Designed miniproteins, single chains. Designs and how they scored, part 68

Each design is a single chain, and the fold is of that chain. pLDDT is the mean over its residues in the fold that is shown.

## One batch from the design tools (miniprotein)

Design m2484
Fold by ESMFold2-Fast:
Parts: structure tokens; sequence; C-alpha cells
Structure m2484 (fold): chain A 58 residues (1-58)
């Protein structure tokens, strides 16, 4: 479902943010791409802004 896809993408985005805070830019980049892919695969590209609200550089 769309809500399940959004929940999964937000969970990946939170993992990416934790990686950024730890200084692990490679893991953060990978997780951010996976979060975006989940939304795009489910036709939810218009909700990409929600990921940007979570993943902030330190």
Amino acid sequence: SAEAAVAEALALAREAQRALEAGDHETADKLSREAMAVLLYNGLGDRLGELERIVRPP
C-alpha cells in the first residue's frame, strides 16, 4: 500500500540521518537512494520532499 511504502521510506531516511550524524556518508547515501527508490517504485515521487525533511546534513 502507499502508506506502507511511505513508512518504509521514512524508516530508511531515519537510518540515513543516523549514518550522517555518525559521519558515515557512504551508508547515508545508500540508504537515501533506497528510500527514494521505494517511493519512486510505488509512484510516490511527489512525496520525496518528506525524505528531505528528515535527512539533514549536520
Scores: mean pLDDT 80

Design m2485
Fold by ESMFold2-Fast:
Structure m2485 (fold): chain A 96 residues (1-96)
Amino acid sequence: LKEEAERDVARLPELVAAAERETAHGIQSLQAGDREAFRHEALHLIGLTLQVVGAIFLAEMAGDEEGLKAAREALSRVQELMRTLDAHEQQANAAA
């Protein structure tokens, strides 16, 4: 459990960076009118969000207060990215 929590917490910066890349690619796909690519990028962002949520549960179960704090901050960032992507999708849909 502790080793699993430490591993997942150590991956948080990588997961956030991947979420930022997927969000940027999703916005680019929307601008290009490539709705299939956008859907793929949005689904990947959902998967990254679930991995961050998993890190929160593991850190909490392990009693890792610093890891829990880092995981909650990562979740806040990924939720912000999801809202950004959703806002761009809504704008693209309204313009059509």
Scores: mean pLDDT 85

Design m2486
Fold by ESMFold2-Fast:
Structure m2486 (fold): chain A 65 residues (1-65)
Amino acid sequence: SLKETQLEMLIMAIGEDAGVAVKVERKDGKLVVTLEGEDEEAIREAARRIKEAAKDFGFDVEVRV
């Protein structure tokens, strides 16, 4: 859906802003987000922002670090 695509784009932008590598997969009506990087603080910040964005969109997101 358009809402899912908008959330996916926002998740990608959050990762880029934080300098964190982001992988997004669509599975069983859910978005699975995997975060990778060398900076643990940047990863935690990106994960927090992604979870908040998902709540604002009312969409189920699983964040893996």
Scores: mean pLDDT 83

Design m2487
Fold by ESMFold2-Fast:
Structure m2487 (fold): chain A 59 residues (1-59)
Amino acid sequence: ELEKLRNEVLERLQRLGADPEVAQKILDEWLKAVEKGGIDPIEFLKSLLESLDFAEAAR
């Protein structure tokens, strides 16, 4: 599930105009940071995906 959510977030970021390599690097750094902070990476990705879907719909 983590890999699936990560890929869905990357697809939304690319549709919003983010460079694929930059988006992947930033997302991986965020996932490392939230994991070190004791935050569930799956819940983080779900929240991020909802925010990106909202941002895409607001364009």
Scores: mean pLDDT 77

Design m2488
Fold by ESMFold2-Fast:
Structure m2488 (fold): chain A 87 residues (1-87)
Amino acid sequence: DLEALREELVELAREMLDLAARGEDPPPELHLRMLEKAREIAELLGLSGPEVERTLIDGTTILISPYEARIIGEAMERAADERVRNR
């Protein structure tokens, strides 16, 4: 379900923003969970692009496409906007 995946990604984005507000670095597993949801969303939307390698703090190498990065960015923006509007 596309909407359920988007809601889950926004939930993870809110967790990222809460950590940032506390001055804490997000753990690598949170980045991996967000990437997993973005990848599922991109696949459901029929979006695919060239993947680039990124190395996380724990030495884990991941592949991320521009579409996955955009989907994550949009979720982060929505979480930030909701935080401001609902106060």
Scores: mean pLDDT 75

Design m2489
Fold by ESMFold2-Fast:
Structure m2489 (fold): chain A 78 residues (1-78)
Amino acid sequence: MKEEAIKEAKKILDEGQKKGLETYLATGDPAAAREISLKAVEEALKKLKEAGFSDEEAKKILLELGVSEEFVEEALKK
């Protein structure tokens, strides 16, 4: 269901943000933290697309969940 996919995408983004913060605290490397966050956005996008959302609909949902437009555009380019 589309609602289930949005909930799962939010969970992926929340876990990615937590993991990114933990990586930054452990390594002191903001680039490593950014890479983890970007991968979480890519996974959330994939889940939304698998649930039947278009690229434009998935972008809007990710933006509403607090993802930056830069990260959404970068994930969509792949």
Scores: mean pLDDT 81

Design m2490
Fold by ESMFold2-Fast:
Structure m2490 (fold): chain A 70 residues (1-70)
Amino acid sequence: SLRERALAHLEEAYLLGDLEVQRHVLKAAQSLLAGDLETALEHLRRARELSTDPEVAAKLEEAIRAVEAL
């Protein structure tokens, strides 16, 4: 499902990110599991703004796209 794909991208971003990125990714995953897509997107956008690593940014962009498609 799109939700499962979004969670997979969040797991990848979490493992590659620093502590600030990890905190926002965790909150996004919790919001996504609760069905709160708006809050999930807010945390994902914040995580992307904090990301300086292009690989982490790419995973967060994939997660944002997947959540927006829900």
Scores: mean pLDDT 83

Design m2491
Fold by ESMFold2-Fast:
Structure m2491 (fold): chain A 86 residues (1-86)
Amino acid sequence: SAAVAFFDRAVAAATARLDAQGIPSATWVAQVRDVVLPRVRAGRMSAAQVRTFLRASYRGYVRFYGQVSDDQFRAMLVATVTQVTA
């Protein structure tokens, strides 16, 4: 689907930006995929909603990297996807 293709391209671009900043990307990629991919694959998120979510999650990860736990970041992603798909 267009949303899946957009998601894969956007995650790859965001990963390159994180790596260029010296921020480890593996946790962000894994958590974003776990939260978003099932919804995208089920057709429950448009490409526009995927874009909004990835932009917000990327900004949050960059801002709070090293300041929040993985569980706290997961909770933020769940809240963000809920808002975007409301």
Scores: mean pLDDT 84

Design m2492
Fold by ESMFold2-Fast:
Structure m2492 (fold): chain A 73 residues (1-73)
Amino acid sequence: MPGSRKLSEEEEKYLKEALEKVHKSPDGEAAIKAIDDVAEEAEKEGHEEAAKYLRKVAEQVRRTREEVERRRA
């Protein structure tokens, strides 16, 4: 799809961990927090690019929820 890029090995590993936690999350706020927590761990481990990617994913999830809520009005 346009705008997609190939993920690095580190980005893929952290994304898989974040997605596993998202699947176990009871609500969207918990899911976003789980992604942010994994991003913070990636940054602490020196993987800044992976952390930035995960933060963008969290922002996309938040925006999608807001957009869905607005379109249902």
Scores: mean pLDDT 74

Design m2493
Fold by ESMFold2-Fast:
Structure m2493 (fold): chain A 86 residues (1-86)
Amino acid sequence: AEEELKKAKEYLEKAKEALEAGNKKEAELYLKQSMIYAKKAFLLDPSKAKEVIEILERVRELARELGNEELVEAADKLIEEAKKSL
């Protein structure tokens, strides 16, 4: 869970850097990786729901900036699922 949270945050930072550099394709890949690790962290330890939601809300905002509606919807679904554990 802790390792997965660390990976999720790491990929989130990489996505932000890629987006700032205009590398939309790289940003999408990094956002997808961030979501995968955030989901893994939640599945391994549901008590991490608050941290997972915080990461996913940032993923969602970057996905909106990127114009990727699929990623926005995917993040929203994971946020709703994690909120049930609060």
Scores: mean pLDDT 85

Design m2494
Fold by ESMFold2-Fast:
Structure m2494 (fold): chain A 80 residues (1-80)
Amino acid sequence: SRPSDEEIDKAVDLLLSQKPEELEKLAEEARKFVAERKDLSELEKEAAKYVIKALEAAKKGDAEKAKEYLRKAAELVLKL
């Protein structure tokens, strides 16, 4: 089922509790994953891009944008 607002808020809180260095490491790993995989669909690539944007927003302390990007990623994953 589609994640609830409560589930997205919980995920955002978890990201905001991480050190900026850890969030950057996760974003870097996600960027490498997308770049190295030749068999990803456009939908999977787009979902991954929104996860990366959420990590970058969380690193800046932008909870509102992190929530928006995670919700968008979740909606794209549901189309898979």
Scores: mean pLDDT 82

Design m2495
Fold by ESMFold2-Fast:
Structure m2495 (fold): chain A 68 residues (1-68)
Amino acid sequence: SLLKARLEQGLSELRTLAESAERNGLPEIARLAREGLKRIEELVKEGKLEEALKLYEETLRKIAELLA
């Protein structure tokens, strides 16, 4: 499904972001991205794709707030 493909892309983006944040000494961003990744993966495994997408969007918003 389109939603599942978007979520898989988003999970890949969060992994890359967490790794980049760890390398660049941004531990709060790395932790937030890792926590979000874990929770979103749990929701995807449960088939709760719409809830997973909302959590993904909230995680990105929180990361953006930390970068401002």
Scores: mean pLDDT 86

Design m2496
Fold by ESMFold2-Fast:
Structure m2496 (fold): chain A 72 residues (1-72)
Amino acid sequence: SLDEILDRLIKNSNEKLQKKIKEYRAEMEANPEQREVLRLKFFLDILEEAKKDPSVTNIEGFKEVYERKKAK
């Protein structure tokens, strides 16, 4: 699930990325009607931060899962 992927990113990410993930989660909870748009923005921000990180492979997997769910 997306929540499991986010939890794993929080545990295995640097301090700046951990704070960013928590902030985006709070925004998605506060604005459920904008949740899809906020998730896309959040995902793109993570990709930019993770370009040099071993998490790149995990981010690619997250993108595939997100795109599959969006198509439904």
Scores: mean pLDDT 60

Design m2497
Fold by ESMFold2-Fast:
Structure m2497 (fold): chain A 95 residues (1-95)
Amino acid sequence: GIKYLEQKKYEEAIKEFEKEIEKNPNNAEAYTNLGRAYLEQKKYEEALKYYDKAIEIDPNYYKAYGEKGKVYLEQEKYEEADKYFEKGKKLYEEL
């Protein structure tokens, strides 16, 4: 999945991350990567849905908060972006 994401092959990346989720439905990383594939396509609603799912699975998965902040940053919602970046930073500092 990640290799296709780096190559901007978003459809192929999505299929691989969906396959990882089928193998392990509690994989917060796979949901975060799926959200990232949608964010790269500027599909903000879908990206937020999958980041929220990652946070639901693992509320301490700091990367999902950081990626969710990037969605709001791209939408020029700076206060919401800062909120999620700060949450992700605090969780990372607790590791």
Scores: mean pLDDT 85

Design m2498
Fold by ESMFold2-Fast:
Structure m2498 (fold): chain A 73 residues (1-73)
Amino acid sequence: AAEARAAGLAGDPAAVEPLIALLGDPDPRVRHAAAVALGQIGDPRAVPALREALGDPDPRTRALAASVLGLFE
């Protein structure tokens, strides 16, 4: 599944761009998994996409995006 794939990319800096794309996925489970993986990588290239995820309709994705953004501050 796409959510399992996103989790499998956690900790890989080369995965940042694919994970940013997954933050726009129509499946909220995929967006959530992508936000988790981006938080584990810690690459600031994800910051603008994570800020957009703060407006996500899924409350879990919003909470996770806020938490991950806190790691960059």
Scores: mean pLDDT 72

Design m2499
Fold by ESMFold2-Fast:
Structure m2499 (fold): chain A 70 residues (1-70)
Amino acid sequence: MAPALTPEELRVLRLVAEGLSQAEIGRRLGVSPSTVSRHIARIMRKLGLPDRAALAAAARALEASEVELP
């Protein structure tokens, strides 16, 4: 049901859910903002999302689902 994300993509998705920028995510993961941008683009493609705002909303919903949901 949920698209199969790699462990690195899941880490990026969690940080996107927290509202972090590409530069901030890169610092958290120890990678360049360019590498983060590539992961975000792949996640958006896998999830069928048109833009980063949609990705952030989906990321927050997914995090809520993984942690705790009614």
Scores: mean pLDDT 73

Design m2500
Fold by ESMFold2-Fast:
Structure m2500 (fold): chain A 60 residues (1-60)
Amino acid sequence: MSEVASRATAAVIRAIADGDDKAAQELVDLMRQLDEAEKAGDLEKAKEYEERLLEKVDRI
């Protein structure tokens, strides 16, 4: 939950600082999709987006 959001937010800030707006936008989009999936009760989608966020964060 908060750990994933915190790590994704830090990665967005880092990408913006590096001038990589595209990577920052991709992270923001994944964070939004994760939030929407959780609101919809779609736990399978939420898990998928969490995995993708962590993978993207690790690569940045």
Scores: mean pLDDT 78

Design m2501
Fold by ESMFold2-Fast:
Structure m2501 (fold): chain A 65 residues (1-65)
Amino acid sequence: GREQLLELIGEILRLIGDYLEKKKKIEKELKDDPEKREKELKKLEEEFEKKLKELWAKMDEVLPG
């Protein structure tokens, strides 16, 4: 129902928030190391995309129609 959809939206929003906070930390901590920064950001992005796809698949299963 709607409650399940809202719970999944909440999880997606939390995932996005966590991603943005981790991205900011990497950019701040590795400001003087562009090679290491790029590598860590790429890993973070790949992990985020994987988790987001899993949540979107679950959301699709609970959507009517």
Scores: mean pLDDT 81

Design m2502
Fold by ESMFold2-Fast:
Structure m2502 (fold): chain A 58 residues (1-58)
Amino acid sequence: GIFEEAKKIARKLLKENPELSATEIVEEVARELLKRFPELSEREARRIAARALLSLKL
């Protein structure tokens, strides 16, 4: 689903771009989600991205 896709994008960004802040990772994940799921609002994409990143740190 969308959440699992967000987790995959977040994992890749964390591995390939260790210099990015959590906020920058969330913004990039949200941007990629909007490309793949254009029916999402920016707010929904950011919320999903933030939760996906948080789940990887738990």
Scores: mean pLDDT 83

Design m2503
Fold by ESMFold2-Fast:
Structure m2503 (fold): chain A 82 residues (1-82)
Amino acid sequence: MEKLRETVAESVLRLEREALASKDPKKSKLLLDQAVALALLAAGVLLAIGEPEAARELLREIAERSPNPEVSRRLREEAERI
């Protein structure tokens, strides 16, 4: 599980960094939407296999490391719903 969680976190953060580097606002928004979707999908999988604490920790870790305040806020809100 640890490697899967870290791989997901790194992938989400990479999408966020690519979004910040993009001058195209539509491409930036698409990358941020993909980052949030990937984080929520991974958390959903963890919830489905009975690991709600791992799901919450994954979302909180990504939120804390996120360079985007809106993504950070959204992922924190979703973690609190778990």
Scores: mean pLDDT 83

Design m2504
Fold by ESMFold2-Fast:
Structure m2504 (fold): chain A 93 residues (1-93)
Amino acid sequence: DLEEKSRELQKELEKLREKLHEIIGEDTPLMGVVEVLEKGKEEAIEHAMEIYKKLFPDLSEEEIEKIRELLERMAEIDEELLKLAEEAEKRLR
């Protein structure tokens, strides 16, 4: 079921966003689907990392690595959600 898979991925994405906000604060803008689509996954992650390092210069190496891992997983989920949306559209044809 595409709807069930989409819901599971959205729940995982929400948990990852919560973990990221625990490190960089609740009001900090996060990388979105649009940035992944426009820049590509790698460029979107690097751009977000540059912003976060600028906003939070006191981040430890361990925190920086954890943020990168969270962003990489979030980008993977965004790509999976897009593929599920395309498959759902294809099934409605």
Scores: mean pLDDT 74

Design m2505
Fold by ESMFold2-Fast:
Structure m2505 (fold): chain A 93 residues (1-93)
Amino acid sequence: SLVEQAREALRRAEEALERGDIETALEHLGRALDLAEQLLREGRLEEAREIFERVLELAKRALEHAETLEQLLRAIGLILRAIGGILDVELAE
């Protein structure tokens, strides 16, 4: 399911952050975010919110550990998209 794929991507992002692999973490967070946006489009608001909120939390951690300007900008982009997704869920309810 989309939600199981999103949760797996979040798990992999968290594991990557724990080992300091920011590039891999950002990649998996992007995938989780894409899947959350699909859940939102399908009207699965509760599941979409869960994934958006977790992406926001982990993307903030990635931002704190960003080693390059590119990583910093990618983390900021993920944070903004996650906030936008949370707002879209609120407006859809």
Scores: mean pLDDT 91

Design m2507
Fold by ESMFold2-Fast:
Structure m2507 (fold): chain A 98 residues (1-98)
Amino acid sequence: SNDERHKLGQEAAKLLKELLEKKAEEEIKKVKEEEKELSEEEAKKRIEEIKKKKAEEIQKAAGAVGDTEEGIKLAEELEKEDPEKAKKAKELLEKLKS
C-alpha cells in the first residue's frame, strides 16, 4: 500500500541520515587529529567542506524513496560507518524497489 511504501521510505531515509551524520563526525575527528600539521584556517575550511557535503548528501538521501537504486548504492558506501544500519537501510530500499 502507499502508506506502507511511505513508512519504508521514511525509515530508510532516517537510517541513511544517521549514517551520513556518523560519516561526517568521523571525518571531522580525522581533521582534528591532523590539526597539529594543519593551520587553524585550513582545519576550519576542511570542517566546513565536510559539513556542506553532509548537508548535500542528507538532501539526496531524503530523495532516495524516489530513486531506490541510488539509495541502495549510498547505503553500500556507508557500510563502513555502521554495517547493521547500512544493511537495514538497503533491505528497506530493496522492498521499496519491489
Scores: mean pLDDT 77

Design m2508
Fold by ESMFold2-Fast:
Structure m2508 (fold): chain A 96 residues (1-96)
Amino acid sequence: SYLEEGKKALEESNWEEAIKYYEKAIAEDPNNAEAWNNLGAAYYGLGEYEKAIEYYEKAIALDPNNAQAWINLGKAYLKLGKDEEAEKYFDKALSL
């Protein structure tokens, strides 16, 4: 499946290939929170932190109990120097 191919590409740090597969997975199922979170992770790998945040926020909107998506959001905010916002998101992840 596109989701499985995307996960393999992420594990291999092949960010562009991961993006391609997760975009296809989302086109088939736009409510797949895991696919949105992993699309964000691929953009984070590329250093595209603002895009990563956008996709992590979509994942959280679909599944607010996804602790990993909150952790990923916090990490992206740290890369942007927004330490106070990052702390709030890490605290949210720890509360789940």
Scores: mean pLDDT 90

Design m2509
Fold by ESMFold2-Fast:
Structure m2509 (fold): chain A 58 residues (1-58)
Amino acid sequence: MTPEELRKAVEEGLERLKSLPPEKLKEMVKQTLEELKDDPENLKAVEPVLEKAVKEAE
């Protein structure tokens, strides 16, 4: 999966998670970032999207 494809998939996933409580959304974001630690390019592509979702949920 390319970084661009992963970013799009994450954005679509976050749209589906909008109904979740903020704390649960934050935990899922944290887990996703942990899983991407070994893929720096993919992490860089999705990290801004995940950070924005957490800030909007706060």
Scores: mean pLDDT 74

Design m2510
Fold by ESMFold2-Fast:
Structure m2510 (fold): chain A 68 residues (1-68)
Amino acid sequence: MTEKQKQIIEDAIREGERAIEELPEERKEEREKLTKLLEELKENPSVEKAIELEVEIGMIEIQDAVGV
């Protein structure tokens, strides 16, 4: 694994942890999904899993912004 790939994975883990912490308690489904993706990324790190987690975070943020 390249140093750049490691940075991508580490950044995704940090962003995932932050997103879960900032998520409202009522958003249980999204919290569970992010937690699962974060856990899988920590257990078997890959750039593909890191991107998948970041995409999911982005989708949740967009839904929250336009969901009214």
Scores: mean pLDDT 79

Design m2512
Fold by ESMFold2-Fast:
Structure m2512 (fold): chain A 65 residues (1-65)
Amino acid sequence: MALEKGEELRKEAEEAAKKGDLEKAVELYQQAEIEYLRAIAQGDERAIPKAEETAKKLKEVEEKL
């Protein structure tokens, strides 16, 4: 499901960022945000704070590239 897929992609993005693979982290955070936005479009309000946090993390990682 979109929420679950977003959560998995977010965890993979965090792991990539922790390992210093910032390019991979950006790509995975972008994918996670898309899945969270899809969940919101389907009515899953639990995805709203997750999408907001993911967008913030994506910006932080992009600033380090």
Scores: mean pLDDT 82

Design m2513
Fold by ESMFold2-Fast:
Formats: structure tokens, C-alpha cells, sequence
Structure m2513 (fold): chain A 65 residues (1-65)
């Protein structure tokens, strides 16, 4: 498993665990993940994972509450 796939799997696992929603869009050949979280603690963890995904894949990660 690549580091990129590992980061994506961690984002999805955290979303399932914490009851967050994840939406995936493709915009001009680039993937965009929109994550809606319920707590500030989950938002901070999602931002860290999102930064890793952005660096590894060039995707965009947006965190909402």
C-alpha cells in the first residue's frame, strides 16, 4: 500500500469512527475531499491527514464543522 493510499484510508477510518461525512469530487482532473466533522478535535486530526494527502497526491482537502 502506498503512503498516499494509507493516508486516504486513515481519513476514511477516522470519518467512520467519529461519524463524519466525506464527499469526493473531481474538479479539472483533481480530486477534492470535503469532510464534515462534529468536533474541533476531529477537525484538527482531519486537517493533519488532509495536509498529508495534499502533499502526496495534489488533491484538495476541505474540513467543515
Amino acid sequence: VSKEVGAILRLVALAIEDGSSVELEEVDGRLKYTVTVKTEETAERMKEIGREIEKLSGAEVVIKM
Scores: mean pLDDT 81

Design m2515
Fold by ESMFold2-Fast:
Structure m2515 (fold): chain A 65 residues (1-65)
Amino acid sequence: MEREEKVKELTEELREKLRKAKSLDEEADISQEAADRARELGLISTSAEGVTTGAPATNPFKAAP
């Protein structure tokens, strides 16, 4: 299953990047990249898109200042 392989690749990349992350800003950036990749691959979808008006609650560090 291609999804399984994509998830495995993303998980391993995330784990390595998070392991070397030295700050919350780096962790947020890495997590955001992984989320974007997962969305691009169709692994996750915003099922409550109508409820999430504005910026995602799980992305506080990426909110525009």
Scores: mean pLDDT 63

Design m2516
Fold by ESMFold2-Fast:
Structure m2516 (fold): chain A 103 residues (1-103)
Amino acid sequence: SEAERLNEEGNRYYEEGRYDEARELYEKALKILEEKGLKDPLIAEIYNNLGKVYYKQGRYEKALEYYDKAIEILKEVLGETHKALLEPSMNRGLLLLELAIRK
């Protein structure tokens, strides 16, 4: 799908350290999925990817918000024990630990 293509293109920019370009592509993919009104696991993947972008940009509160959104959708769509929860849950936990020790 177009949303999958944009997400994968965003992943390439993220790997290159081009976080603003990655964010724009992820936001475009998200808008397409939201307009379809479907509860798609790809929405959660895009939320996790946006969280990773905001983390790299030092926008930690935004990163936490997006990891939480990814986890919420994954629990609703795939259930609490699905492997897709591992990355956003780990990213969220590590970010919270980092915020707790940086004072």
Scores: mean pLDDT 85

Design m2517
Fold by ESMFold2-Fast:
Structure m2517 (fold): chain A 66 residues (1-66)
Amino acid sequence: RERVLLALIKAVNRAQDEIEANIDDPEKMLKVLEEAIQRMLEEGELSEEEAERVRELARQGVESMS
């Protein structure tokens, strides 16, 4: 859980400007986060399992804002 949360924070930091630009659009914000998570997976910073857990947390976070 803690490693997955830290990975989500890293994804948010990587896409900070795009997230801020889309703060009023939860669907676009989620897409930006999913793209950042996908890049982290491709770079080997995340396992496939960790990437899936981070995506789930990102969706839950965005849904709570909607």
Scores: mean pLDDT 76

Design m2518
Fold by ESMFold2-Fast:
Structure m2518 (fold): chain A 60 residues (1-60)
Amino acid sequence: SNNERAGLAAAGALARGEVTAEAAERAGQYSWKGDLEAALAALREGGASDETLARVRAAG
């Protein structure tokens, strides 16, 4: 599902040190619920770059 892809992209960003663990966990919760915009907002608050956010958006 698109939720699964967005969640995997967020986990990848965490593994690369692009976001905080708290932001990745929160984004995963929103992604699982199908709220991509809330997931992206959580990642942005956690330090995600525009490039990281674009990758997650493309995956979702």
Scores: mean pLDDT 76

Design m2519
Fold by ESMFold2-Fast:
Structure m2519 (fold): chain A 74 residues (1-74)
Amino acid sequence: MSMHTELTLPPLRTVAEAARAAARAREAAKKGDVTVHVTAAPEAAGTLRENLRAAGHELGAKVTLHITPLKVAP
């Protein structure tokens, strides 16, 4: 049985928040496949995608990422 972890993250606005969120998802990925649901600003979304792609490749885990764009107020 492959372990599956589903994570719902708080909205991410900064690269630093995305890096922290990616670290949490990476820890879950050490135990099996992970699905991540998050709302993120464009910069945060880019950082999260790259960090999770690297983590999934390194750990041999399937990481599925669902990002909803965060609308930035003018």
Scores: mean pLDDT 79

Design m2520
Fold by ESMFold2-Fast:
Structure m2520 (fold): chain A 76 residues (1-76)
Amino acid sequence: MMTPEEKIHEFLEGLSKTINELGVADAEGIKKRSVEEGEKLGIPKELAEKITDAALAGDTEALSKTVQEAKKYLEE
């Protein structure tokens, strides 16, 4: 069984790999794949999109906040 922390870590690793494969210019493709991978980990589409958008924008504050929101969701 994966902990909420392990699920978030898996999601962020997958997001990093997707960005490296597609390149940051393919924001739509990255977001689509991240939503699909997030769903497999129990992360809802809205939170997966928020994390992906924050990561692509390089907004460390927004990324930290959205990751914490997703972690709280998974802890329920």
Scores: mean pLDDT 81

